# Designed miniproteins, single chains, part 11

Each design is a single chain, and the fold is of that chain. pLDDT is the mean over its residues in the fold that is shown.

## One batch from the design tools (miniprotein)

Design m352
Fold by ESMFold2-Fast:
Structure m352 (fold): chain A 56 residues (1-56)
Amino acid sequence: SRLDAIAEATKAAREAIEAGYFDLARELGMAIASSNYTKAKELAEEAREAIKKQKE
């Protein structure tokens, strides 16, 4: 749902900030603000993958 997409993208943006990926967090915020939920989902996946690699 739209609310689930917003919640997921918001969580990903927070995690990106904590991991130091400020540009990804900014792009996630912009995608949410413009209601581009497809882009928000793609950016959330990119952020999670980047964070996973950083922790390995």
Scores: mean pLDDT 80

Design m353
Fold by ESMFold2-Fast:
Structure m353 (fold): chain A 77 residues (1-77)
Amino acid sequence: VKKVTSGTLTDDGKEILVTAIENDDGSIELHAYVKDTKTGKITKVKVTKVSDTVAEFEYDGKKYSFDLNTGKISKVP
């Protein structure tokens, strides 16, 4: 593993964690998890790399972006 970038966001009673793992061969693995703070249930969410700097995912009808350099998670309008 060459680099790990992680970010968290709390939105509407959900804790969102996104991790990008850059492997030694330059490939990137994206993992996103959403924890419901009321039930404690954790859901794995599919994340798609859309550019060299941005990955996106959807959860509960909402779109989110993840900055692959900074780890910042933002809600997309």
Scores: mean pLDDT 79

Design m354
Fold by ESMFold2-Fast:
Structure m354 (fold): chain A 69 residues (1-69)
Amino acid sequence: MKIDWAEVDRALGLMAAYLLTKDIKDENIKQKAIEKVEELMDRKLAAGEPVTFSDIEKAIKEVIEEEKK
Protein backbone atom coordinates (compact mmCIF):
# COMPACT_ATOMS: atom_id res chain seq x y z
CA MET A 1 0.00 0.00 0.00
CA LYS A 2 1.36 3.43 -0.98
CA ILE A 3 1.27 5.89 1.92
CA ASP A 4 0.64 9.49 0.89
CA TRP A 5 2.69 11.34 3.49
CA ALA A 6 1.32 14.68 2.28
CA GLU A 7 -2.22 13.53 3.18
CA VAL A 8 -0.98 12.30 6.59
CA ASP A 9 0.71 15.66 7.27
CA ARG A 10 -2.44 17.52 6.20
CA ALA A 11 -4.66 15.38 8.48
CA LEU A 12 -2.32 15.89 11.44
CA GLY A 13 -2.17 19.62 10.73
CA LEU A 14 -5.97 19.89 10.63
CA MET A 15 -6.29 17.96 13.91
CA ALA A 16 -3.78 20.32 15.55
CA ALA A 17 -5.65 23.35 14.17
CA TYR A 18 -8.94 21.97 15.51
CA LEU A 19 -7.46 21.38 18.98
CA LEU A 20 -5.82 24.84 19.09
CA THR A 21 -9.11 26.52 18.03
CA LYS A 22 -11.43 24.38 20.22
CA ASP A 23 -11.93 27.14 22.82
CA ILE A 24 -12.60 29.91 20.28
CA LYS A 25 -16.28 30.81 20.73
CA ASP A 26 -16.50 33.02 17.62
CA GLU A 27 -17.21 30.71 14.67
CA ASN A 28 -15.95 33.29 12.14
CA ILE A 29 -12.54 33.59 13.85
CA LYS A 30 -12.32 29.79 14.17
CA GLN A 31 -13.13 29.35 10.47
CA LYS A 32 -10.56 31.98 9.43
CA ALA A 33 -7.89 30.32 11.60
CA ILE A 34 -8.58 26.88 10.09
CA GLU A 35 -8.52 28.35 6.55
CA LYS A 36 -5.19 30.07 7.33
CA VAL A 37 -3.74 26.73 8.45
CA GLU A 38 -5.03 25.04 5.26
CA GLU A 39 -3.37 27.76 3.13
CA LEU A 40 -0.13 27.32 5.10
CA MET A 41 -0.21 23.53 4.60
CA ASP A 42 -0.85 23.86 0.85
CA ARG A 43 2.02 26.36 0.54
CA LYS A 44 4.44 24.19 2.53
CA LEU A 45 3.51 21.05 0.60
CA ALA A 46 3.97 22.88 -2.74
CA ALA A 47 7.46 23.93 -1.57
CA GLY A 48 8.29 20.40 -0.35
CA GLU A 49 8.60 21.64 3.24
CA PRO A 50 7.23 19.91 6.37
CA VAL A 51 4.40 21.51 8.34
CA THR A 52 5.34 21.87 12.01
CA PHE A 53 3.17 22.43 15.09
CA SER A 54 4.94 25.80 15.48
CA ASP A 55 3.86 26.84 11.95
CA ILE A 56 0.24 25.96 12.74
CA GLU A 57 0.32 27.78 16.11
CA LYS A 58 1.81 30.89 14.46
CA ALA A 59 -0.86 30.93 11.74
CA ILE A 60 -3.68 30.67 14.31
CA LYS A 61 -2.10 33.38 16.48
CA GLU A 62 -1.83 35.74 13.49
CA VAL A 63 -5.56 35.34 12.72
CA ILE A 64 -6.53 35.92 16.37
CA GLU A 65 -4.33 39.04 16.61
CA GLU A 66 -5.73 40.41 13.32
CA GLU A 67 -9.34 39.91 14.51
CA LYS A 68 -8.50 41.39 17.94
CA LYS A 69 -7.37 44.56 16.09
Scores: mean pLDDT 74

Design m355
Fold by ESMFold2-Fast:
Structure m355 (fold): chain A 81 residues (1-81)
Amino acid sequence: EEARRKLEELIERMGEEKVENLIRIAVATRRDRGEDVDIAKLSDEEKVKLIEDLREEITRMLTSAVDVALERERARKQALE
């Protein structure tokens, strides 16, 4: 199955612990949006999709978080000057 193969490739590249943590973060994110997601009932296809969706969301949020962190650093430095 394609989804199973993708999961195995991710585990080989990143390690099982990191893949499990990504799935947990993705599930927590969906729960925060009001979706009832049960980790134990997720299919391999759902796990792969969650990781891919989370990766895209993290990329967007990382860009935003870096910008916010830089703004906070500048504001702090400006206030302390």
Scores: mean pLDDT 71

Design m356
Fold by ESMFold2-Fast:
Structure m356 (fold): chain A 59 residues (1-59)
Amino acid sequence: SAEAEVDALLAEYAANRDDAEKRRALAQQAFDVIDSVPDPAERARLRRRLLERAGAIEA
């Protein structure tokens, strides 16, 4: 599922603290996965989840 793919990408993002380029690529992949979801409500939910969780990882 898109949620599982985003969660997997977030786990890799958290693991790659010292690789800014890889983190940008992983973030872009996560947004690309979200943008492929046809339901606009589900896209909004996944985008909110991604931003909240990425913010927590950076804190």
Scores: mean pLDDT 80

Design m357
Fold by ESMFold2-Fast:
Structure m357 (fold): chain A 65 residues (1-65)
Amino acid sequence: SSFVIRSEASAESVIDDIETGIEMFRNDKEKLEAAKKVLELVKQQAGPATRARIEKLIAEIEKIM
């Protein structure tokens, strides 16, 4: 539906922003924890493919922390 498509587009935008930001604040645990929290919130509204991307990104953050 139009609503679902809009929601997925918003989730992808947030994921892209965080992926870019991680490299900038790699050594800042507070910012990494904030990014992880945002990803967990976005994951609740995401479809299966987007959720898989979010889970992979959370795992990458956890390895850095």
Scores: mean pLDDT 72

Design m358
Fold by ESMFold2-Fast:
Structure m358 (fold): chain A 108 residues (1-108)
Amino acid sequence: MKKIEEDIELLERFAEAIKAYIRANEDDEEARRELLEVLDRETERAKERIRRGEISINEAIREILNRLALEADRLGRYELSATFTMLALAAYMGMEPETLIKILEKMI
């Protein structure tokens, strides 16, 4: 289905923007690795759930960002945790994924 494929492609573009943001803003190699591993795992799970019609792209983005915020907090990376929490709220309020990507690109 065209809409599902477009949502998957947009989710992949969003994940790449988050990877770039993490690489630019996290200088600790271990914390960066753990955050990137969480992102990859959550993105693959979200892609499957979107393909099955279980969640929308905005719900997927919100869940990924909330999981990253929780992991960043656990790692003591409070600024990253706050950023991911704010972006998750924006996604919950219906901000389009392309707008979230542009915000992330400006924060690098």
Scores: mean pLDDT 87

Design m359
Fold by ESMFold2-Fast:
Structure m359 (fold): chain A 90 residues (1-90)
Amino acid sequence: EALREALRRTLAPLPEEDREALVDAALEDGMPLEEAVILAQAVVTAAGIPDPERAAQLVELAVAAAREAGYPRLAEAIAAVGERIVAELR
């Protein structure tokens, strides 16, 4: 519950579909609250970058961080949301 609430607050700037996909993936992977919020903040930051190249770089970094930490569902969700963020900027 606390993780879901914190992630929904952090991801509030994203479209509802993208926000809920990331929340569900993080909950399924059983992520610690602090790590989940840090990765969520990176995705929100990427969504706010007007340069598609810079946005893509931050998304790539967040995907790699999630994968290395052992959170494969979140890594996949970040990649999918990130692809939509970058496409919207093009």
Scores: mean pLDDT 82

Design m360
Fold by ESMFold2-Fast:
Structure m360 (fold): chain A 89 residues (1-89)
Amino acid sequence: ILAISDDLELNLKNLDKAVEMGVKKIYYVVSPKAPEETIETIKDLAKKAGFEIIEVDSLEEAINSVENPFVLGPKEAAEKAKSLGVPAE
């Protein structure tokens, strides 16, 4: 699971981690603070890397949609995921 924030560099780092983890499908959640350009850049790069990408409305929805969830996102998203018993960075 990828939580897209307004921090483009963090989003890129998290996408690279998803590549290293060998996952084929990414569920992504968009922060209200994330610029459209940042969202489109991350979506384009994920598709070029060969990921299937699926938008969901909330982090909780993403977690419930994945059998073995792992959350990559900003500190707030990671802390929320960990509070729900889900591993995160």
Scores: mean pLDDT 78

Design m361
Fold by ESMFold2-Fast:
Formats: sequence, structure tokens, C-alpha cells
Structure m361 (fold): chain A 76 residues (1-76)
Amino acid sequence: GRKEAEELKELEKKAKEGDKEAAQKVIEHLQQEIQYLQQLAQQAQSQGNSVTAQQYNDIAQKLQQRKKELQEIIKK
């Protein structure tokens, strides 16, 4: 849980320093988390919980933006 999040923060720091392998690892983790959040949002929506669905979608959008920033590092 939290320890994995701290490890991802450290990889993201290396990615910002130009480590393309670190960036790729963070992108892969973010992609998996985004897919999971989108599934949770769909489930919440189907259960009539639009507030919870919106919260999951908002988090997924923030992760998508972060993923895009890291993809620019790899693309360079």
C-alpha cells in the first residue's frame, strides 16, 4: 500500500531526472491503477452512486495527466 506509493514517488523523482526506465515503471503502475479506478467508477455508477463514481474518475484523470507527463520524458 503506502510503501509501494513511496517507492513510486522515488521512481518518479528519478524519472524527472531523466531516467527513462524509472519513468516506464511508473507509467506501467499508473496505467494499472487508472484501469482499476475506471472499473470501480463503472461499478459505482451502475449501483447509482454517482458521487463515488465521480471521485474515482477524478483520481483517474489526475493519474492520466501524470502518466502523460512521464510519457513525454520517454518520448524525448
Scores: mean pLDDT 81

Design m362
Fold by ESMFold2-Fast:
Structure m362 (fold): chain A 106 residues (1-106)
Amino acid sequence: RAAVAVEITSAEVKGDTLTVTVRVTNTGSQPLRDIRVEVLDEAGRVLASAESAEVLAPGASRTFTLVGDVSGLAPGTHRIVVFVTATGADGEVVGAASEPVDVEVP
């Protein structure tokens, strides 16, 4: 069975730049391909995205570092969530969401 999980390991705002590091884990029994990772704010705005065509074997993890622009966000605390999608060997599309993390925009 195809399955995926995602965890935010760090999130930092420096000036207008958001840097988010995530760990994507294949929790299923099938290889995963076409991994897409998106960082979204509380309004559903995509702040950063990354894609990988490399196969992620069952039980393996891969780290993604995503860089986005937060100059369009109001100053203060913003809640971000990371969404991942991937495709299993049989063509099944699987997805997961991280726990939310709060970041402060200057």
Scores: mean pLDDT 83

Design m363
Fold by ESMFold2-Fast:
Structure m363 (fold): chain A 72 residues (1-72)
Amino acid sequence: EIKVEVKVELDEDAKKILDYIKEALELIGVTYLEVLEVEKDEDNVYTFKLRVKTKDNVEGEFEVKVKVELLS
């Protein structure tokens, strides 16, 4: 199970998106996830700034952009 620390306040949509991000990262061996920043723009694009750590003690920081769109 991935350990998650959230350093910012998340809305309900951001929390759900984070759950999907956690599932994806756990599949590639991430054991720790820290949410540093989250922003939402006018086009409903969420930008997450994340710090991660793997089971092998490798650390990295990256940015994830997610667009939520209703197609039906």
Scores: mean pLDDT 78

Design m364
Fold by ESMFold2-Fast:
Structure m364 (fold): chain A 86 residues (1-86)
Amino acid sequence: MMEEILKEAKELQEEAAKNKDYTPEAQVKAYYMKAKLDKDEETVAWIEEMIKEGKSYEEILLEILRREGASDEEIEEARKLIEEEK
């Protein structure tokens, strides 16, 4: 049962990497889960703080992209893609 859940999570991550069709919520949750598994307490706390502040998953995803070194142009492109999925 746990092996099936991990396989599904991995398949969803592979689909996101190939098609870029993951929802902002799914992408934020995947990043948060990876940070927890890597014991990156700073990243975990940072994401939890944004959730407590009432930021949307779309806003949190854009902040993650900024942290990962995305340019302002790449962030604007990601914002447009998020809006098109709605």
Scores: mean pLDDT 70

Design m365
Fold by ESMFold2-Fast:
Structure m365 (fold): chain A 74 residues (1-74)
Amino acid sequence: MVHVTAQDGATIAGGAAYLGGNEEVAKAMSEGGRQAGDGTRSEDEVLRAMIEAAIGGYEGNPEKAKEAGRRAAQ
């Protein structure tokens, strides 16, 4: 039984990135969440990358945030 879905994680982290003004990061994190649900990526790996992306955006380092978001989508 899965208590947290990839979609739930992607939605929460995507919302946080969107509030930080990083639409591209939010989209990449949503894609990563879908891949985790499909078994391509682990949900834990995707959630970690999404948190890193949100932190990077908050610190004013958008390039680091985008790179973390891309890793979540891969």
Scores: mean pLDDT 59

Design m366
Fold by ESMFold2-Fast:
Structure m366 (fold): chain A 73 residues (1-73)
Amino acid sequence: MAEEQLARLEELREGLREAGEALGLSPEAIETGLAGVEAAEAYVRARAAGDEAAAAEALARLRELEARFEAAL
């Protein structure tokens, strides 16, 4: 269910924002992680709406952000 997936992503965003610095993540890694959560939310919403093009764009964005997050560590 899309709302449950979005609620989980919102919890992940909040946890990353609150604990990221305490875990020793750089500001760039935290920003990239937060952008990744936002892209995941866009993907979930696009799938719920049946928008395959928007879902593909959000998924591609997620993959770019995964690579950037690894580079920022």
Scores: mean pLDDT 79

Design m367
Fold by ESMFold2-Fast:
Structure m367 (fold): chain A 83 residues (1-83)
Amino acid sequence: SRAAAIDAARRAAGRALLEAVDNGSSDEDAIKAAAQAATDAARAAGLSDDEAAELGKLIESGIRTALNAGLSGRQVGEGLLAS
């Protein structure tokens, strides 16, 4: 289902973001890694390539918004995994 794909994408983004932060990546590189992981997870969950790419962009935007609001990359990544 689309809901299951969103859940998979969110968790994949959270894992990728935390891994990038732990590896000392820049915020931009961490965000891009998270967005790509979200897109890949959405496709694996049964979304079309276009739908998965759109979801990845939405998750990328959400991560950027949270970081701009003052959350750390670790906090954002942990939040994505906890949901």
Scores: mean pLDDT 87

Design m368
Fold by ESMFold2-Fast:
Structure m368 (fold): chain A 94 residues (1-94)
Amino acid sequence: STQEKAIEILEETLKKIEELVKNKAPAEEIYKVGEEAAKKLKSLKDLSEEMEKLVDEFFNYVLGVGLAVAEKNEAAAKEYIEKARKIIEEMKKL
């Protein structure tokens, strides 16, 4: 259930990020959503090492979305969102 809870947090996080990108929100809001998600994950007990590595990859792609938005590169932002989504799918296979 800890892994399932982590997946739920990241799915909600990605959905919020997608909406922010769609609405042309500033990169700061994307970064803020990422930070709040990271805080929620730290409150969870004992994620597996494999899950922690995937969580780190997810947040690297969230940073990529923020940077792309700051550069007004919509194509790059969408690419990073798709990469983050693939990480969530990989988590579901654990």
Scores: mean pLDDT 87

Design m369
Fold by ESMFold2-Fast:
Structure m369 (fold): chain A 98 residues (1-98)
Amino acid sequence: SMAALEEQLARLAEEARKRFDEETVIRILAEATVRGYGLLIESEHPDDLDAIIEELERERPRIVELVERHSPDKELARRATEEVIRRLIEALEEERKR
């Protein structure tokens, strides 16, 4: 669920800040947020790569906002999250082409 994802991200941010600098924490959060949100979308659209890609593009601003909530550097959070989303969509497009 979205609530479970938000709880996991808050916990991850707290743990990552104990070990890493803020830039690294932001990159970890971007990767985890996109992966978690992507799995939620996939669960609603099983085996429909077109629907998954379309919903990832539509939800892009909301995914970015989730990372920005835990990051003092909103610009870095936005750029890092956008890059992870782009890579995920490219991977899904490649899987679709087989």
Scores: mean pLDDT 85

Design m370
Fold by ESMFold2-Fast:
Structure m370 (fold): chain A 97 residues (1-97)
Amino acid sequence: NREEDIRMLRAAGFSDEEIEELFEAVENRDLESLKEFGKRIMERLGMVHDEEDEAKLTPEQKRDIAEILLTYSPSRVLAIAIAAAEGMTIEEIEELS
């Protein structure tokens, strides 16, 4: 539901311009833009650790989290962007979406 996705992204501190760019990247299957948005989303949600954080997630754990988000997240576009940032291909994302 686009309206629900927009509300959730606004609650997370994203601008209307950023939200529209994210939706456009999803529609255009723009993997590079999705990776950039996913990184930005993860940073704002505190999912990216500082250099001093010894409890860093492995690439495998990050991919598992992305798969869970794609399956259970109420915001599909947010989950797609995070999955792309974690190294999933557009084909893999579409299969899980």
Scores: mean pLDDT 67

Design m371
Fold by ESMFold2-Fast:
Structure m371 (fold): chain A 79 residues (1-79)
Amino acid sequence: SELEEVKNEAEKLIEELKEWMKKRRNEMLSKNVDPMKLVIEQMRLVGEIVEVQLMRDSSKDPNEMKKVIEEAEKRRKEL
């Protein structure tokens, strides 16, 4: 179904965001970045992941899920 296809795309985005978050954390740690800056960036990324997860799990509207996915991708590009 279209709903199932969009949920699969959301799952893929969640995995990509988790991998990107892990890579960013490792990069910042290797450069001895201020711990507060590291925590703030990681918390922001966790917030984005949680938003996509909650929408995937709670929404029954494929158009609503597509919008959340697009917004999450846009926020990532602005980082």
Scores: mean pLDDT 78

Design m372
Fold by ESMFold2-Fast:
Structure m372 (fold): chain A 96 residues (1-96)
Amino acid sequence: MEEVRELLEKLREYFGKAGEATGKVASADEVHEATSIVVEGLNDVERGIRDGDPETAVRGAEKVIEGLKKLKELDPSNEYADKAIEVARELREVAR
């Protein structure tokens, strides 16, 4: 549980940096679509942790990965998106 919280905070940090970087090179609408999926996923992860529901936390992590992959497609050079995806995958495994 402690490990899942630490991964969630790290994920939020890398996601913030990934969104900022992609926002400089992609349209606002495309960035908003991708980041909205990530935000929904992060909210599901937080809810799963709070409620002790691993299934909700895992589903949230999968949504985060989906949104981050969309950010990466908009900016393939975005190293923060890669780091965020790695953390989200680790969180998904630990939350199970």
Scores: mean pLDDT 83

Design m373
Fold by ESMFold2-Fast:
Structure m373 (fold): chain A 68 residues (1-68)
Amino acid sequence: GPATAAEALRLGLEAGRLAAQADPSSPEAQKADRYAAAGVAYGLSGRRPELGLEYARRGLEYGKRALE
């Protein structure tokens, strides 16, 4: 629903922010960026918002690891 899509967008943007702070050559940063983009795309389109949320959450996990 719209709330799930909004959460996917919010977390996807945060994952993208973490990826941007990390070393771009990092495999974790590259994964964070890809999953963040997917989460944002599904959040904005409203298509499959639950999948968007899962991608955004995975992006956030990789983004956090990239900054360790």
Scores: mean pLDDT 87

Design m374
Fold by ESMFold2-Fast:
Structure m374 (fold): chain A 75 residues (1-75)
Amino acid sequence: AKIELDEEMREKEREYRRLIEEINSGETLELTERAFELHYELAVYRAKQLGDEERLKQIEEEAKKAKELLEKLRK
């Protein structure tokens, strides 16, 4: 399936790719939270474009769990 990204989502995809390259080239835990946010935002967008309601629910549940884990780690 061809998924058309609007201008805002295209910029977020570019930001996500840059963050992944930075993480792979060095140890930076600070970029990990932003990369996770962008990953889930892009995944939700793609699931909505495909009309995959089951995947959308899974992504939302995983995002919620990831947020809870990040809150625990911030302690």
Scores: mean pLDDT 70

Design m375
Fold by ESMFold2-Fast:
Structure m375 (fold): chain A 77 residues (1-77)
Amino acid sequence: MEHVIAEIERAGRAVREHAAKLSPEELAAIEDLLVQAYLAASEGDLETALRHLREAAALASDPELRRTLEQLAERAA
């Protein structure tokens, strides 16, 4: 649980660092998915948390952000 939450927090930081490269709509969608991942992880639903992390990575149009989010999802698994 704590391990997955830590990776979600790292994902949030990565999104903030790349925010200027994202459209407002893309940024909002990715942030919503990370909030849903955090809520799922806090409830012990790790499968749902990991799914939302992977969905956030798939939405990221910036290649560097996508790679970072994919790596964080793999570490959380």
Scores: mean pLDDT 83

Design m376
Fold by ESMFold2-Fast:
Structure m376 (fold): chain A 85 residues (1-85)
Amino acid sequence: SSLKRQLIARGIGAVLRAIGAILDGDAKEAVEAAKLAGEYFKKAGEEEEGIRFLERLRKLVREELGDEEAVKEIEKYIEELRKEA
């Protein structure tokens, strides 16, 4: 459906925003954008794809920012998504 395609596109946009935030050193924005990506993929019925993007973003936050609190927030959100699957 057109709605599903729009939700996936917005989810991808949020992933790109999270990557940009990581490159800018903004852990808070990276977490917010990652969670937004997860919500769009969930609404599209693509939770597993969303979780795969979130796991990659969590790895990038750890490798590029070393922010343990941001890593834990993304991990907690991934676990919340898995409980609703």
Scores: mean pLDDT 89

Design m377
Fold by ESMFold2-Fast:
Structure m377 (fold): chain A 117 residues (1-117)
Amino acid sequence: DEAEYNKRKEENEERIKLQKELVELNKKIADEVRAILKKNGSLSPEEIEEITEKLLSALNSINVELLRTHSVEELKKLLEELKNSDLKEQLELYKKIAEELGDKESVKVLEEVLKLL
């Protein structure tokens, strides 16, 4: 059925687009955190990179689970909310999502990062 095929194709293309936008947003969040930690001067360059790598890994893990468990419409709404939020609001929203997903490891990483900001 061409209509069903075209609908699935459009939904898959939209999911790929949302995945790319979420990955780019995660990189931006990690870069902003790195910049703040460097400016604060309390941590070594090695500690900043370790924290930033753990953060990016946690955000990417959350996004994989979101893409697996959420509709295109839900993902679009969430991405819009994240884009309209500042850095602390983005991290708090991701923490809430990780809590709802039962991702205790990502919650711990996000709490550690929020404490440093």
Scores: mean pLDDT 87

Design m378
Fold by ESMFold2-Fast:
Structure m378 (fold): chain A 86 residues (1-86)
Amino acid sequence: SLIEKAREYFEKKDYDMAVLYLMGAISNGDLEKAAEEAIRLAKELEESNPVAAARFYQLAALAYGKLGDEEKAKEYMQKALELRKK
């Protein structure tokens, strides 16, 4: 699956490709699983690579926005914005 490929690239520290595959999963409508994976990956990077973590939180916000979950979309958008300020 696209989510499994995103995880594979993340493990190789290729965050650009991991983001690309998660965006593909979101485009294909695999919204909830893509959001959950994006959050998991973002949490792993939050301290070591906040810029990459922000990108994954942006994907989670996008996916929750498409699901109509306004509160979660707002939450993860705020996390991404705070990490981008660092």
Scores: mean pLDDT 88

Design m379
Fold by ESMFold2-Fast:
Structure m379 (fold): chain A 95 residues (1-95)
Amino acid sequence: MEEILEEISRAAREALREAEKQGVYDKVRPLLSEVVNYAKKLLEMGDEEGAREALEAIRQAVEYLKSGKTDEALKLLQEAVERFKKRYEEIEKRK
């Protein structure tokens, strides 16, 4: 549980660093913050699989940013926010 949170935090910091280099920090930061927050909520609810999928989305965004594919990174993060928000809401509704 904590191990996944540490990996998420590390990947998020790397994503922000790469976003700053690409000049899209202000666009990436709010989306990334939402993905991280939903990953934490999913872990607190015992959804380790959802948290791992969120971690993989952040890692993929890092790779897009490293490659200068800023639009692809932003689209991936926007889709991740919607996906993990929906997953969280579905679990909350079912307890």
Scores: mean pLDDT 85

Design m380
Fold by ESMFold2-Fast:
Structure m380 (fold): chain A 85 residues (1-85)
Amino acid sequence: VQAAQDAVDRIVSTLDRAAEASSDPALQQALQGAKDLWQQFGRQAIADAVARGQTQALADQLQQLADQLESEILALVAQADEGLA
């Protein structure tokens, strides 16, 4: 349970940081919407997985998604740095 919640929190935190870094109001709004969806559906998915005894499988899937999202943000930062060099 905790591992799945920690993964959702990582996804939400990454989206929040991306929104704060953006100067585009439309992008900020889209990222805020994605954050709200992850908070809502993450709670529902965890509750459902607890009822089914599948919390570890959900935690593993959410952790992989969090890692992929962080990797994508790092790739975007690297591209920006390369463009400035």
Scores: mean pLDDT 70

Design m381
Fold by ESMFold2-Fast:
Structure m381 (fold): chain A 92 residues (1-92)
Amino acid sequence: SMEEERKLLKQALEEALPGVQETVDFQKSHPDDTVGINKKRVEVSNTLFEKGAELAKQGHSIASMTLTDLGRLTLLDPQKALEDIQGIIEQL
């Protein structure tokens, strides 16, 4: 159901939020540590991709696509990913 998919997406986003926040905070406090920043971006993005794949196997295609898109966004712009995750959680 749409209600179950919405609940699962909210749970997945709430679980991912601390890692994305930590990546943003690390980037702000260590702006010249390009290696450390990239490592944190990749680690958090992989968590989002893995959760997206898990939900896809359960038939939750919209939640899966959202998590996959946010994973890609985290690789490019963790600050925007953080803002988008917070905005989605507020509406779920």
Scores: mean pLDDT 91

Design m382
Fold by ESMFold2-Fast:
Structure m382 (fold): chain A 98 residues (1-98)
Amino acid sequence: MEKEKEELLEEIEKELKKYLEEGKITPLAAELLLEEIKEILEKAVKAGKKIEEAKENIKEGLEEIVKEWSEEIKKVGKEALEELLEKLRPEREAVRAA
């Protein structure tokens, strides 16, 4: 559980860093996304939820947060957010193919 949370956070941080280097997201938007994801993950783990449930909570939480953001903030994070949400999808084939 704790290790799975750390692995997911490392993957998300790595993706956000890549988007920053590619200019797809601003440093501010990356920090805001990472902070929200960390909070959602901590809350889910504290509630005894499994990582798959935590991924769904992150997806739902990010969708709600994006609705609350100003249009300007959404524009600068939209592409990176869409790629992140895709990475959070269950990879049943990838896990079993290897």
Scores: mean pLDDT 65

Design m383
Fold by ESMFold2-Fast:
Structure m383 (fold): chain A 65 residues (1-65)
Amino acid sequence: MLTNISEAGAILAREAGLTPQEAAKLASRIQKLVDEGKSVEEIEQFLVDAGVPEEVARRAAETAK
């Protein structure tokens, strides 16, 4: 789990143009969504709603699973 969440955060920072702090905040929220049993599609939608491009959001969500 930790490695997957860390990789998702790295994808967000690298590919979505987020600062390390913003990427860490979103990665923390992704971890909570995964812990709550949310699907990849629900995590992707959360990231898109947060302003992440769809392709990057999907990759981050799939990586976090």
Scores: mean pLDDT 80

Design m384
Fold by ESMFold2-Fast:
Structure m384 (fold): chain A 80 residues (1-80)
Amino acid sequence: NEELLEKIYELAEELEKLGDKTSAKLAREAAEAIKKGDLLTAEIYLGLLLIRAGVLKLIGKEEEAELIEKAAELIAELLK
């Protein structure tokens, strides 16, 4: 679904605006892997995003963690 992919890119842009360039890059790379049909690479980036969201939540970066969790949810939906 191109609409779900577009939402992932929008969330990556929001992460970059918050200064989280690493999470933004991971979200974009996951979306790009899905577009190419590279599901294994997309699952790896999904895993990295989930680990990063958990760490950011522990250190009190709730807004970044929420945006990453939203991106991860959309990535997981596209991998069904």
Scores: mean pLDDT 88

Design m385
Fold by ESMFold2-Fast:
Structure m385 (fold): chain A 103 residues (1-103)
Amino acid sequence: MKYKVEVTKLEIKSVSSFEQDGRRVVRVELDGELKITTEDGFTYTLKSTEDVASVPADATVEEALRRLAEGHERDSKAFEKAGQKDVAEYHRKLAEKYRELAE
């Protein structure tokens, strides 16, 4: 691979929910950080601070978190197939954290 990606931070800070337009919106505040190192030795930091799921109004926060987990599991598999193993690992770890919160 022509660059290296490292997960340097991945923490869920808070989960909040509200109703909007007849749906339940679940907002996850997170501290996610990826460090990218190129083949020429340059480093870049990407931050992820929020994730959002919209579910039917009668759905629970736990159901929304499971949908987020399933989405990140699909992304992890897609990035793995694309040869982006470190990005796949970020999505896998995030999915695991959402599943734990949904218990």
Scores: mean pLDDT 80

